# Ledger of designs, part 84: designed miniproteins, single chains, continued (5)

Each design is a single chain, and the fold is of that chain. pLDDT is the mean over its residues in the fold that is shown.

## One batch from the design tools (miniprotein)

Design m19096
Fold by ESMFold2-Fast:
Structure m19096 (fold): chain A 65 residues (1-65)
Amino acid sequence: STKETAAGLLVVEEGVKYGVSLTFEVKDGEIVITTKDGSEKSKKAAEEAAKRIREMGLKVTLKLP
């Protein structure tokens, strides 16, 4: 969907902004963001992406290593 596409772009944008590797997947209309490490930068990037995606009305789950 258009919202899921926009959510993916937000995850990429936040990963690039913080210089960290984030991945995302769509599961049952929910966005799942996975960080490659447990660093504060990775957590902050994932949290900012999650905040922006939740403001669009989508559910977000974060997966840390």
Scores: mean pLDDT 82

Design m19097
Fold by ESMFold2-Fast:
Structure m19097 (fold): chain A 81 residues (1-81)
Amino acid sequence: AREEARRLVERAREANAAGDYETAIEYAQRALELDPDNVEAWLVLAEAYAGAGDYEKAAELIEKARKIYESLPAEEQAALA
């Protein structure tokens, strides 16, 4: 499940880089269904909403990612910085 979530996050990042924010949202949401503690998935989802022009939703998702990040062990926090 976690490995599949990582693959979905990479697909979402590729979609964001291509400007395909709808596809990025779909992949990031699927990743979060598999691994809701995946900070990268929350950040990629926030980036996709910001790219689509939904800045309010993006801000909410960034705050969610920040709260999860702060709850992670220091080793996992270092890997994400």
Scores: mean pLDDT 81

Design m19098
Fold by ESMFold2-Fast:
Structure m19098 (fold): chain A 70 residues (1-70)
Amino acid sequence: IAEKVKEELLKKGLSEEAAEAIALAVAIAVEKKYSEEELRELMRRYAASLGVELSEEEIELALRIFKELK
């Protein structure tokens, strides 16, 4: 799941680090059945760990992908 999400995000023009942070967070959120709010917090934490700041547009894109994978 994470690899496919990352590939889709890279195709939409996200950086390697942003795509990695979002893909990892979305994969974990799907597996653990997290809420959208829990996913938002997880994405912020992973982005900070990788030294990137996610835009609200990138966060909304991740939420759309997450809802499609549910």
Scores: mean pLDDT 79

Design m19099
Fold by ESMFold2-Fast:
Structure m19099 (fold): chain A 56 residues (1-56)
Amino acid sequence: MSKEEALEQARAEIERLLKEGHSEEDAIQKAVEILTANGFSESFARTAAYLLLSEL
């Protein structure tokens, strides 16, 4: 998966989890897992996940 596709997947998963009633922390944790599995560092993945959450 490309880095752009990984970011889109993480965004979609955050939106899905929030719609299902999961906490923001659970959504961020899932996004970090997706991003790190696709080659992002943990620190960058965490920053990106919070940024994606803020755009919703």
Scores: mean pLDDT 81

Design m19100
Fold by ESMFold2-Fast:
Structure m19100 (fold): chain A 80 residues (1-80)
Amino acid sequence: SKLEAMRESIKGALELLEKLKPLLPKEDYERLKKKLEELLKKVEELMKKEEVSDEEIEELLKEAGEIQKELAEIFEKYKL
């Protein structure tokens, strides 16, 4: 499912962020970790519903895209 794939992607991003922790300023690491953990929680809450609308999935995809953009900007800034 789209939600399961999203959950796996977020978990992978969190694992990558943990590996990159020594290369990042503490504030940037903690901010990105918090955003990813909050997104993961939202995905897992939707996965608990018996029925999920396409609109709810689209809203999560938009939020995930914003976080992905922020990750890319931080990676570019620190040449990761």
Scores: mean pLDDT 82

Design m19101
Fold by ESMFold2-Fast:
Structure m19101 (fold): chain A 116 residues (1-116)
Amino acid sequence: SAAREARRAAIEAAAAISGRLAAWERDEEVQEEVERLMREHGLSRPAALVVVTIRLAAAEPVLSADERRAIVMGAIYEAGADLAEVERALELAVREGWISEEEARELLETYRAALA
């Protein structure tokens, strides 16, 4: 069914993004983007990894907003990004048009709730 195919595609897309971030030091494209974000925008490495994750998730039309948020939350924990790094990453991602202001707010509130 179309719903089953969409669900499978979403799982595969999420796994692919998470795998690239877990192996970012060996993924030349991810490493180059992380280094560019750090150089051009003054981001820390954890913040840059979060931005790359947001961009990769935004490029996958099969992912819902909730699925994208779950992927980005995973990247925040794996990268060890703190509140300031998450805020900086979301600010840049909104400016680049990779995430809406509403999705960024919902993600930040989810992150803050996890810290409480």
Scores: mean pLDDT 88

Design m19102
Fold by ESMFold2-Fast:
Order: structure tokens, then C-alpha cells, then sequence
Structure m19102 (fold): chain A 60 residues (1-60)
């Protein structure tokens, strides 16, 4: 899956479900790390799957 599609699914999940403060913080950190080049597309997708386990089936 492309990171753009994974990010869209994560944003849709956040809009439909009330996230915890911890989930919002981790999501922001994943996006920051990716934007700064600290992590790859694959690493960002894996971290999104770990943060939102319910999305794992859609992200694979």
C-alpha cells in the first residue's frame, strides 16, 4: 500500500472515532518523523498499523 492511501485511511479512522491524546501524539510523531526523513514509507505504514490495529486489514 502507498503511504498516501495509508494516511487517508488513518485520517478517516480519526474522523469517525474519537482518538486518545496518546494516539494523536503518536500519529503526529509518525508524520513528523516521515516528513523529516527519519523513517521510510514502509516504516511509517508499519507504525500506523501498530497505532491503529483495526486498520491493519485495510493497510495490508
Amino acid sequence: MKLTEATRLALRYLKEHKPTEEQLKEFSEILRDYASGKITDEEAIERLKELFPELKKELE
Scores: mean pLDDT 73

Design m19103
Fold by ESMFold2-Fast:
Structure m19103 (fold): chain A 94 residues (1-94)
Amino acid sequence: KLARGRLEVGDFVVEVLYDFEKDKAYITVYNKKTGKIKELEVEVGGTATFEDPETGYRLEVKVEKISDDEVKVTARLYKDGELIGEAEAVLKAE
């Protein structure tokens, strides 16, 4: 079974697909201003990181399994090492 979600933090869109059979998240990060897209994979309990050294932006996406049907996704946005934004969602199996 799969859970899907979308988070926005600053100019970043984070789309998450979580596979409960694999305990793995497939993450797409999209910057609305630059058009840059990055695809990342992270295991449950892990953190996926997107860094743009030209802009000083760093996005961290943490995926935590909270039940057999739910995962918590936390996206934190940093600019030059300072936390400037945070978004969080609980994704439920469909």
Scores: mean pLDDT 83

Design m19104
Fold by ESMFold2-Fast:
Structure m19104 (fold): chain A 51 residues (1-51)
Amino acid sequence: MLSGRERQVLALLKLGFSQRQIATMLDISQSTVSRHIRRIKEKLGLSSLEE
């Protein structure tokens, strides 16, 4: 399951915002956004395999 922050990052990516734009909007670093994207991929991939 995605956290609230991970869900926000995913929603903004779906709307077409770049990692830099998301970082600016959430007042965090680009590396933090990249980390959230990695966690989103891991959680969604692992969840699908466990089902």
Scores: mean pLDDT 75

Design m19105
Fold by ESMFold2-Fast:
Structure m19105 (fold): chain A 97 residues (1-97)
Amino acid sequence: GPAVLGVGASVHADAGELGVGVVTAAPASQIAGLEVEVGGRRRRVLAIGTGTSASGNGVAVAVAEAGAEDVGQEVVATVIFKDGSTSTGSAGPAVEV
């Protein structure tokens, strides 16, 4: 299936939000959904948007629920594609913004 090329994540603890950005080798039209885990716990995605990079890569951006306890935790994003395949990437430790 299409690969995740990169993941970025930031926690805005005062807002109770985590922003997650994912770049995929597949175009945005093939993205069906996004799952987010922080510190091994699945988070509810509150909002999701998709777009296309200048190079034709798919981009998914999501907002999930988070708190101050999520700063420094590993963020794992799993992209679900319309063909039923999935691809997972990690942002490493979540940075507070």
Scores: mean pLDDT 79

Design m19106
Fold by ESMFold2-Fast:
Structure m19106 (fold): chain A 60 residues (1-60)
Amino acid sequence: MEEDLERAREIGLRYGRAHPDMTEEEKRQAARAALRALGLPVTDEAIEAFVKGFEEGRKL
């Protein structure tokens, strides 16, 4: 579980760097799609980890 959350955060960071202008809804849709594509659990915790990573990546 912990490793899944860290992976979700890393993916979010990459998305934030590539697509910094996404809206909140677009971020959450991207989180769900990316988690499914990678076979990671689509939980509120994983979505929040992705969003946290996204916000960090957006600043780069």
Scores: mean pLDDT 80

Design m19107
Fold by ESMFold2-Fast:
Structure m19107 (fold): chain A 61 residues (1-61)
Amino acid sequence: SPVEELYEKLRKVVEDGKAAGLSREELNARIMKVVNEFLKKYPDLPLEEVGRVVQRVFDEA
């Protein structure tokens, strides 16, 4: 599903960002860029579900 695709993309961004030693602000900026690109691809995706995926990724980080 688009929701699981977003989760996998964001998880990889977090893993790659931590490996590169990115600051919290830099990591957040990269996450938001991926979310914005994803919403352009899936404009009908519920924002509440997107918010839950973002929260899940941060909670697992």
Scores: mean pLDDT 81

Design m19108
Fold by ESMFold2-Fast:
Structure m19108 (fold): chain A 59 residues (1-59)
Amino acid sequence: MEEEEKKKRIELLKNRIKNTSNSYVKDALQYEIRRIEEGLTDEQFEAELKKRADEVLKK
């Protein structure tokens, strides 16, 4: 995995958070940062968002 790329991605996400007024979107972006830190890719995160919603509701 490319640590440098992940750090750059996280910085961009932080900037997006500052430009976002919607707290729901902010939470989603912070969650994405967390997932990246744990080693998930953007593709996995897209699937994870959908899976996460199902998992919280009823798998």
Scores: mean pLDDT 68

Design m19109
Fold by ESMFold2-Fast:
Structure m19109 (fold): chain A 96 residues (1-96)
Amino acid sequence: MTDEEIEELARRVLEALERVRKELGGAELTPEQREELIELIKEGLRNQDFDMLEEMARVATAAGDEETLERLLKLADPEKQKRLEKLIEAQKNSPV
């Protein structure tokens, strides 16, 4: 994945997070919080950190952003992708 692709995907994840926060009545992120989060997202994407990928996938799922979710799944290796897909399915079908 190129740096441009990572930056684009990171921005999409941040947008999804902002949307979910607004729907839940959360406060707007400060500029400093946005910069911190975008850097953390970029690092997680570069390193394919599973915990970060899981969090991003949960956010994209909650936001209904299927394009961002698809891009995240394509970035993950096959074993991580299967694990993420199982977690997403559980989130969509969870009674809680």
Scores: mean pLDDT 77

Design m19110
Fold by ESMFold2-Fast:
Structure m19110 (fold): chain A 57 residues (1-57)
Amino acid sequence: SVEELRAALNEAGRLLRQGRLEEAARLIQERTGVEVDPAASAEELERAGVRAYLELS
C-alpha cells in the first residue's frame, strides 16, 4: 500500500542518515520488492526508494 511505501521510505531515510546503508537497502527491497545492491551508495538507495514509490503507489 501507499502507506507501507511511505513508512518504508521514511525508515530507510532515517537509516541512510545514520550511515546504515545495508539495512536501508534491505528494508527498501523487503517492503517494495525492488532489488537493491546492499553495497549501494546512499544516492542509489534514495533513487531506488523513489522509483519504488512511483511504480507501486
Scores: mean pLDDT 70

Design m19111
Fold by ESMFold2-Fast:
Structure m19111 (fold): chain A 89 residues (1-89)
Amino acid sequence: AAWSNLGAVYSNQGNLAEAIAAYKKALELKPDYAEAWNNIGVVYANQGNLDEAVTAYKKAIELKPDYAEAWNNLGIALQNQGKLDEALE
């Protein structure tokens, strides 16, 4: 969707608040959009908001359980929170 693409552009520019707003617009149009949830998680992780990142990645995985990128991102976020054993088990 156009909003998801706009979110990616803002994220790449370091404009993290606008990236989140654009991805939220994508989710208003398609709430089951696993990629938009994963992408919001990446933006939260880049802000240092690891709890919000973990929540977003888990939502992406709930929508698409075989989403390898979201699983990998979740593992990294949990490691950064000091939950390495939970991420590697």
Scores: mean pLDDT 80

Design m19113
Fold by ESMFold2-Fast:
Structure m19113 (fold): chain A 61 residues (1-61)
Amino acid sequence: PLPPPGSEEARRLAERQRRIDDPEYVKELAESLKKQINNPEKVDKFYEAMLKAIEEAKKRK
């Protein structure tokens, strides 16, 4: 996990850090994350499916 100087891994890491400093890029990233996090319905659906699977397993007992 220690990339050599000038390696592709180190280069990508620096690029990622630099992009965060770009207000336009940060704005777009924030909007995308906001949409994903602001979907409590998706989280709720996941829990509902989980409960359903547990109930089905119980039925098979």
Scores: mean pLDDT 59

Design m19114
Fold by ESMFold2-Fast:
Structure m19114 (fold): chain A 57 residues (1-57)
Amino acid sequence: EEKLKKLVEELKKAVEEKDKEKFVKLAEEIRELLGETPEEVIKELSPEIEEIYNKFL
């Protein structure tokens, strides 16, 4: 759970730096962890993650 939240924070930093390569790398790592994360945590973090993706793209 905390690992996923830390990756979301790193993703936000990549957006601030406009580092697309780092953003893609972090997005892949988040996607991999979502497969192993409880549904309740996914529901809570998914809107935030999706907003970050939409903001950068």
Scores: mean pLDDT 68

Design m19115
Fold by ESMFold2-Fast:
Structure m19115 (fold): chain A 96 residues (1-96)
Amino acid sequence: MSEEERRKEAELNIEAAIKNLEEAAKYVEEGDKKKALRLIVAALINASAAIFLDPSLEEKVKEAQRLAIEAAKYLEEGDYEKAIELLKEAAKVLRE
């Protein structure tokens, strides 16, 4: 795989992570905790793949992962408003 192909694949993984985080926030708003948690896990997997493909993204992606993990904790604690806020912030961090 060329460097250009790796960067393109990393970009697709970032886009997938953003979409999964935004969809997770929507499911939190709908009260579907189980679907929201599955989407947060999917976003974390996409984020990890992006770092592997393009290590220059590490700082930004690790910050988004930290926010997403914190969102999952608030979701488990029943603080849905804080979980939504953190999921939206994680998606924003990934957008640059």
Scores: mean pLDDT 88

Design m19116
Fold by ESMFold2-Fast:
Structure m19116 (fold): chain A 70 residues (1-70)
Amino acid sequence: MTDEEEKENVEVILKLLDELKKQVLAEKDEKVRKELIDAAKAFLDEELKNFSEEAKKEILEYFEKKVAEI
């Protein structure tokens, strides 16, 4: 992956995390909210395997921030 491709992919993932937060906040069932958050974490753990350590850290810190705001 080029640095430019990685930057674009990071931006896409951050937008997906913004949409995840909106979905979790709109969900009324606490069990479903937890399942959405757990599924997103599992997705990130798999998808980030090909990213640089710097990009992984940025995405995971953003995810933790969004979860903390819920």
Scores: mean pLDDT 80

Design m19117
Fold by ESMFold2-Fast:
Structure m19117 (fold): chain A 62 residues (1-62)
Amino acid sequence: MEAEELLKKALEYVEQEEFEKAQEYRDKAIEIYLKKGDRKKALEAGVEVGVKVLELGVEKVT
């Protein structure tokens, strides 16, 4: 499975509030990017998932 597919699944799990699965798929995507030496994409993947989690948290309190 490509890192991009894993990242997409992580974001879908965030939307479903399946945060444990979202973290698992995020971490798998980051690991693949790091193995390919793509540190920038690894950081971007972590940030993208993290921002989406924060947005859902804000929507629940506002």
Scores: mean pLDDT 76

Design m19118
Fold by ESMFold2-Fast:
Structure m19118 (fold): chain A 75 residues (1-75)
Amino acid sequence: SSMEKKRFELEKEILESLLRMIESILELAKKNKKLSEKDKEEALKTLEKIKENAEKLGIPEVVELAEELIKKIKE
């Protein structure tokens, strides 16, 4: 249905927006070297949840972006 398609697109858009927000925070923190271990842990938890939700929704682009950001945090 059109409503289910709209819901899927909205969920995808929300997940992508969250990933870009996290990426922006990581870039800012990396540039200023102010990201604490607690901030890293919280970001990792959020990225893992985003990845799980994206996998359940079948959105490989978001899964890939989440994995890239997880690697950046772990480095």
Scores: mean pLDDT 77

Design m19119
Fold by ESMFold2-Fast:
Structure m19119 (fold): chain A 82 residues (1-82)
Amino acid sequence: SAEEKKKKRSELMREAVIIVAEVVLLELNGKLTVEKVKEALKRVEEILKELEEKFPEATKAIEAVKRDAEFLREVLKELEEE
């Protein structure tokens, strides 16, 4: 149903937000590692792919998760350049 699709989309969006929040909290506490960012990025990219394949009409949701993935790539680059 449309409601079940909305719930699944919301669950994917929430997971992406929680992953990014955890990375930010680890960075603020000086506990962020390259491995943790790589794992976070991999999962957010999986979420993005699932949203694009199953919910292509959810353009704003897809764009938000793309921004999350780009943020994590920038964090990873900064850590690898140190």
Scores: mean pLDDT 87

Design m19120
Fold by ESMFold2-Fast:
Structure m19120 (fold): chain A 89 residues (1-89)
Amino acid sequence: EAKELEKKAKEALGKALEAAKKAVEALEAGNAEEALKYAEKALEAAKEAAEYLKKLGELTGDESLKEAAEKLEKEAEEFLEKVRKEAEE
């Protein structure tokens, strides 16, 4: 179970990173609609990854994984807010 949770966390993190990159590319291209869409996908994937990290931390007793999950969620929410503000330009 721990190894499966680790794999799922890594997959979700990869999706979050890919979506965040596409959001930035869309902003640079002046496509606010696509930028918001990808930023929302990045937040969804980051929250999924954080959930797996929290479960893994509970299962293994590694408190640093819970801290990483909380930081990931906060950073993803802040990223979406920044994209929303930049999309107004």
Scores: mean pLDDT 83

Design m19121
Fold by ESMFold2-Fast:
Structure m19121 (fold): chain A 67 residues (1-67)
Amino acid sequence: SMEEFRELAQRALELIRKAMEKASKENDPELVKEVQELAREFSRALAARDIDGLREVIKKMEELLKK
């Protein structure tokens, strides 16, 4: 649904912002690169209105933030 798409897009964006803050705080250039790549995947999923793509980005971001 469009509601689900919007909720997932918002969640992915929140995780991207959190991951960028973590990367900046830790001065971790490899983490910055990983977050930038996931942000590109997020942009592709948004353009394609791809709910499964948004879920994949969320999962990858959560795994990245767990480390």
Scores: mean pLDDT 84

Design m19122
Fold by ESMFold2-Fast:
Order: structure tokens, then C-alpha cells, then sequence
Structure m19122 (fold): chain A 82 residues (1-82)
């Protein structure tokens, strides 16, 4: 892939991760902690994949931001699964 294609793919994955975080927040608001935890874990996985693509493209700042989002989503999943 070109550098531009890598960044575009990373942005798509990061957006998908954000959508799953919103879904997790919604599930949590309904008291469905199991669904919320699964959705937050899925978001974390997408953010990590986005970070890998940003790093491959040479965008370390975007990669670090995506990694932080992944860590936050994973923490949310652990908190609601407890």
C-alpha cells in the first residue's frame, strides 16, 4: 500500500473503533455490561490495528494517539467486566 492508503485505512479503522466505543457506552447505559465489555474490547483491537498502520506509514503521532485510545477502551472493558 502507498503511505496515503495506509493512513486512509488506519483512519477508517480508528473511526470503526469510535463507533464501537459509542455502542459500548450505549450497552452500558442499558445495564448490559457483558455486551459493553465485548464492544470496548473490539474497539481496542481496531485502535491497535490503526496504530500499526499509522506506524507503517511513518506517522508516529497518529500511532501514539490510536494506542492511547486502545488502552482507554481496554480499561473500560476491564472496568465493566469486573
Amino acid sequence: MTKEELIRQAAILETAGSILEVAGDFSLSLGDNEAAAAEYRAAAELYRKAAELYREAGDEEAAEEAEKKAEEAEKKAEEVAA
Scores: mean pLDDT 87

Design m19123
Fold by ESMFold2-Fast:
Structure m19123 (fold): chain A 68 residues (1-68)
Amino acid sequence: MSPKIMAEAEVGVLEIAGAVAELTGDLEKALEYYRKALELAKKNPEVPQSVIDGIEEKIKEIEEKLKE
């Protein structure tokens, strides 16, 4: 598997894990998964900026909820 395909698969799995954690109300765990997805997405130059922006927005929303 090419580095691009591998990184895209890993980012996708982490995004799904984050979404599941959000749905179960585990915002702290959701934040951990989304942060991991963002780190991997930023390391892969083939990942579109729109995907990175989407993950960053999710992280921001969850951080604000946990801060309050």
Scores: mean pLDDT 77

Design m19124
Fold by ESMFold2-Fast:
Structure m19124 (fold): chain A 100 residues (1-100)
Amino acid sequence: SLAEEYRKKAIEYLNKAVDLANKLAEQYRKMGDEEKAELARKASDYLNKAIQAIKDGKNAFEEGEKYLGEAARYARLVSDELFDIVLKAYGYFGKAKELE
């Protein structure tokens, strides 16, 4: 269904966001920016929770939205590129949610 295709797109962008968040965490650690490294790690943690919630199915939309919101909040503090990817995932997730 179209809802399933949008869920797959949301998960695709969330996986890209996890990869970037993990790379940013390592880069900030190497630069000695412990605060940004921890924010990037928190973004990655919430992104992984959002992916798991979305994969768990129909009753996961509420948990997915909660974890996506937290991931976006931390991503915004870390990197504009990371935040943009999370927003794209959020957009596809919202479209999937509207179609159930």
Scores: mean pLDDT 85

Design m19125
Fold by ESMFold2-Fast:
Structure m19125 (fold): chain A 94 residues (1-94)
Amino acid sequence: LEERIKKLEKEIEETKDDPLVTGRKLFELGRLYFEQEEYDKAIEYYEKAIEYFKKAGDLDSAALALLELSKVYKKKGEYEKAKKYEEEAKKLLE
């Protein structure tokens, strides 16, 4: 897990990838940090993934990342923030 995280972080820093590819790598980092219970890092990477998915016009992936972000906030006991991001995801999916 740590080796995979370090590889993805390096690839994101070094890549000239399009926003969709970068968003996918950031989303995977968010998931890996969430599995390690490093919630603050998971939040950071999910937020970045959402920005890149929106730049790519991939609203489905942005909504999915918002739902994962909501799950992280629930794990931190921040239910108001969790609800806000869940509502934002629903608006994107319409």
Scores: mean pLDDT 84

Design m19126
Fold by ESMFold2-Fast:
Structure m19126 (fold): chain A 65 residues (1-65)
Amino acid sequence: GAAAGAAAGGEAARAGGGDVARGSLGTQKMSSKNDAEGAAKGVEAAGASPEAARLAGQGGVKSGG
């Protein structure tokens, strides 16, 4: 199910965006607080809004996260 899809998406992102992911690692570290806040709000909104939940799920399928 979802776990299998996430694993496949994660591997694809790692293989296709290995270098990009490495470059983004520094940026995400600096923006970790901002992204974490956005993610937390997204999760809460997903629980309250089916549209937000679908967008979050779609992101997981596309990039494994």
Scores: mean pLDDT 46

Design m19127
Fold by ESMFold2-Fast:
Structure m19127 (fold): chain A 86 residues (1-86)
Amino acid sequence: MLSEEEREALERQIEELAAKADAAFEAGRYEEAARYAAELRRLAEELYGPDHPLVATALAAEAEALRRLGREEEAEALLARAREIA
């Protein structure tokens, strides 16, 4: 298991990635937003497990960015998983 110090560092990184994903999306930088959301999802899964609400939120954020890029098939797969968790 991670140390408490390492866990706190990962929690801060998750918060930073969420802010970066939101900022990129609002700026119309959808490829960047999708990447930050995907990184957020991976860290959330590692820290909290695959069924955590934060994972669902990250999946939905990644999916919205992918839809803006015209990658609808990939977006729908992520949204389906997000709805299953939520």
Scores: mean pLDDT 83

Design m19128
Fold by ESMFold2-Fast:
Structure m19128 (fold): chain A 63 residues (1-63)
Amino acid sequence: LAEELRERLERVVSPEEAERAARGVENLLKSDIPAEVAAALLRAELPDPRAAEIGEEAIRRHA
């Protein structure tokens, strides 16, 4: 999961930001936070709208 997500994110943000965003998604998926709240938190933290959309989709699919 994290590797595939990282590769998708690297197409829109820097490799360092892609790795941080992918780990953020993975941590949110491990938490007991509802998927809707986790997706909203990601949108607030990711500066690139495309990266936020990719992360939100991953949370909704795997939550």
Scores: mean pLDDT 74

Design m19129
Fold by ESMFold2-Fast:
Structure m19129 (fold): chain A 63 residues (1-63)
Amino acid sequence: SLERVRRIEEVMELLAKGYTEDEIAEKLGLSREEVQELIDEAMKALGFKSREELKEWLKGASK
């Protein structure tokens, strides 16, 4: 859904800013498990196979 896509965008923005998954969960009022699920969906959509690949890409995008 569009709402789920917007939540993924919010999580990705906060990751790009250097927030931890626990901090993102607190900021967005989500559980740690929900944040993990949204990150997994973002990784699948972008074709990344690991969180480290996603984090490396985000570091390039946030410079």
Scores: mean pLDDT 79

Design m19130
Fold by ESMFold2-Fast:
Structure m19130 (fold): chain A 59 residues (1-59)
Amino acid sequence: DELKEKALELVQQGILAYLAGDLEKAKELFEKAIELFSKYDEKLAELVRGMMETMLALK
């Protein structure tokens, strides 16, 4: 399941970018993950979107 693995990898990279203070990179990575998840798992796409919005709003 290459798409799922790639989407999860993008989420991990986004979290690491967020923790490093690179909010622009974190947003880019989360948006890419959301695009991939939306193709096969809408629930995971919504969870990642909510996480991204919450993280970015806290700054």
Scores: mean pLDDT 80

Design m19131
Fold by ESMFold2-Fast:
Structure m19131 (fold): chain A 107 residues (1-107)
Amino acid sequence: AAAAEARGRELLARGAEAFEKGDYEEAIRLFEEAAELLRDTDPGAAAVALTLLGEAYYKMGDYEKALEAYERAVELAESVREELPDVLERARENKKKAEAAVEEKKK
């Protein structure tokens, strides 16, 4: 629905503002809701929201949750790979970074 897409984009923007201010808990909430609202209508924007969700978890030191978010971002970004290859590449690079951080925490 057009209303859900508009709301999703609004929440993505508000999440980015919260992330910039260091309000990672609020950013996580906003990015999660944005990704759900955008998943079917704008999968590229939803993949961006999931990548930012992962970055917010990473900033909080929750590398396992960051990895889960990046895995979701990669899966969704694969569906728009031809239109938005940079979104997929960014999600893949962030996933590798989170995998390394999870392994370091297990030592």
Scores: mean pLDDT 86

Design m19132
Fold by ESMFold2-Fast:
Parts: structure tokens; sequence; C-alpha cells
Structure m19132 (fold): chain A 65 residues (1-65)
């Protein structure tokens, strides 16, 4: 349970460091969305931006929830 939460946070932080658009969207929503909702948002934004690797990793973590 804790390991999955750490992996989700790590992916969110990594994606935020690589993309300003992802960072701005996640920062806007961090206090209003759950970790699951933030992960779903990351997947949607990564798909929109063409970052298939981040989108696939987000999808795999969502399946583990």
Amino acid sequence: KDELTEKIIELLVEASQKSKEIRDALNKNVNSLTLEELLKLLKELSEKLGDKETAERADELLKEL
C-alpha cells in the first residue's frame, strides 16, 4: 500500500519536472484531487502531449489501485 503511494508520488514529481504544462495542471489540482484523480489527470495530459511512456506508467499504477 505505502509502496504504491510512493510510486504514484514519484511519477507525479518526475512528470512535473519534465513538463511545465503537467506541473502547472497538477499544482492547480493538488489540494482538490485525490492521488487517484491526480494520476488520472497525469494519464490524460500525457496522452494529449504524446508522452506515451508516462501515460502507460500512469495506467499501470491505476490498475494496481
Scores: mean pLDDT 82

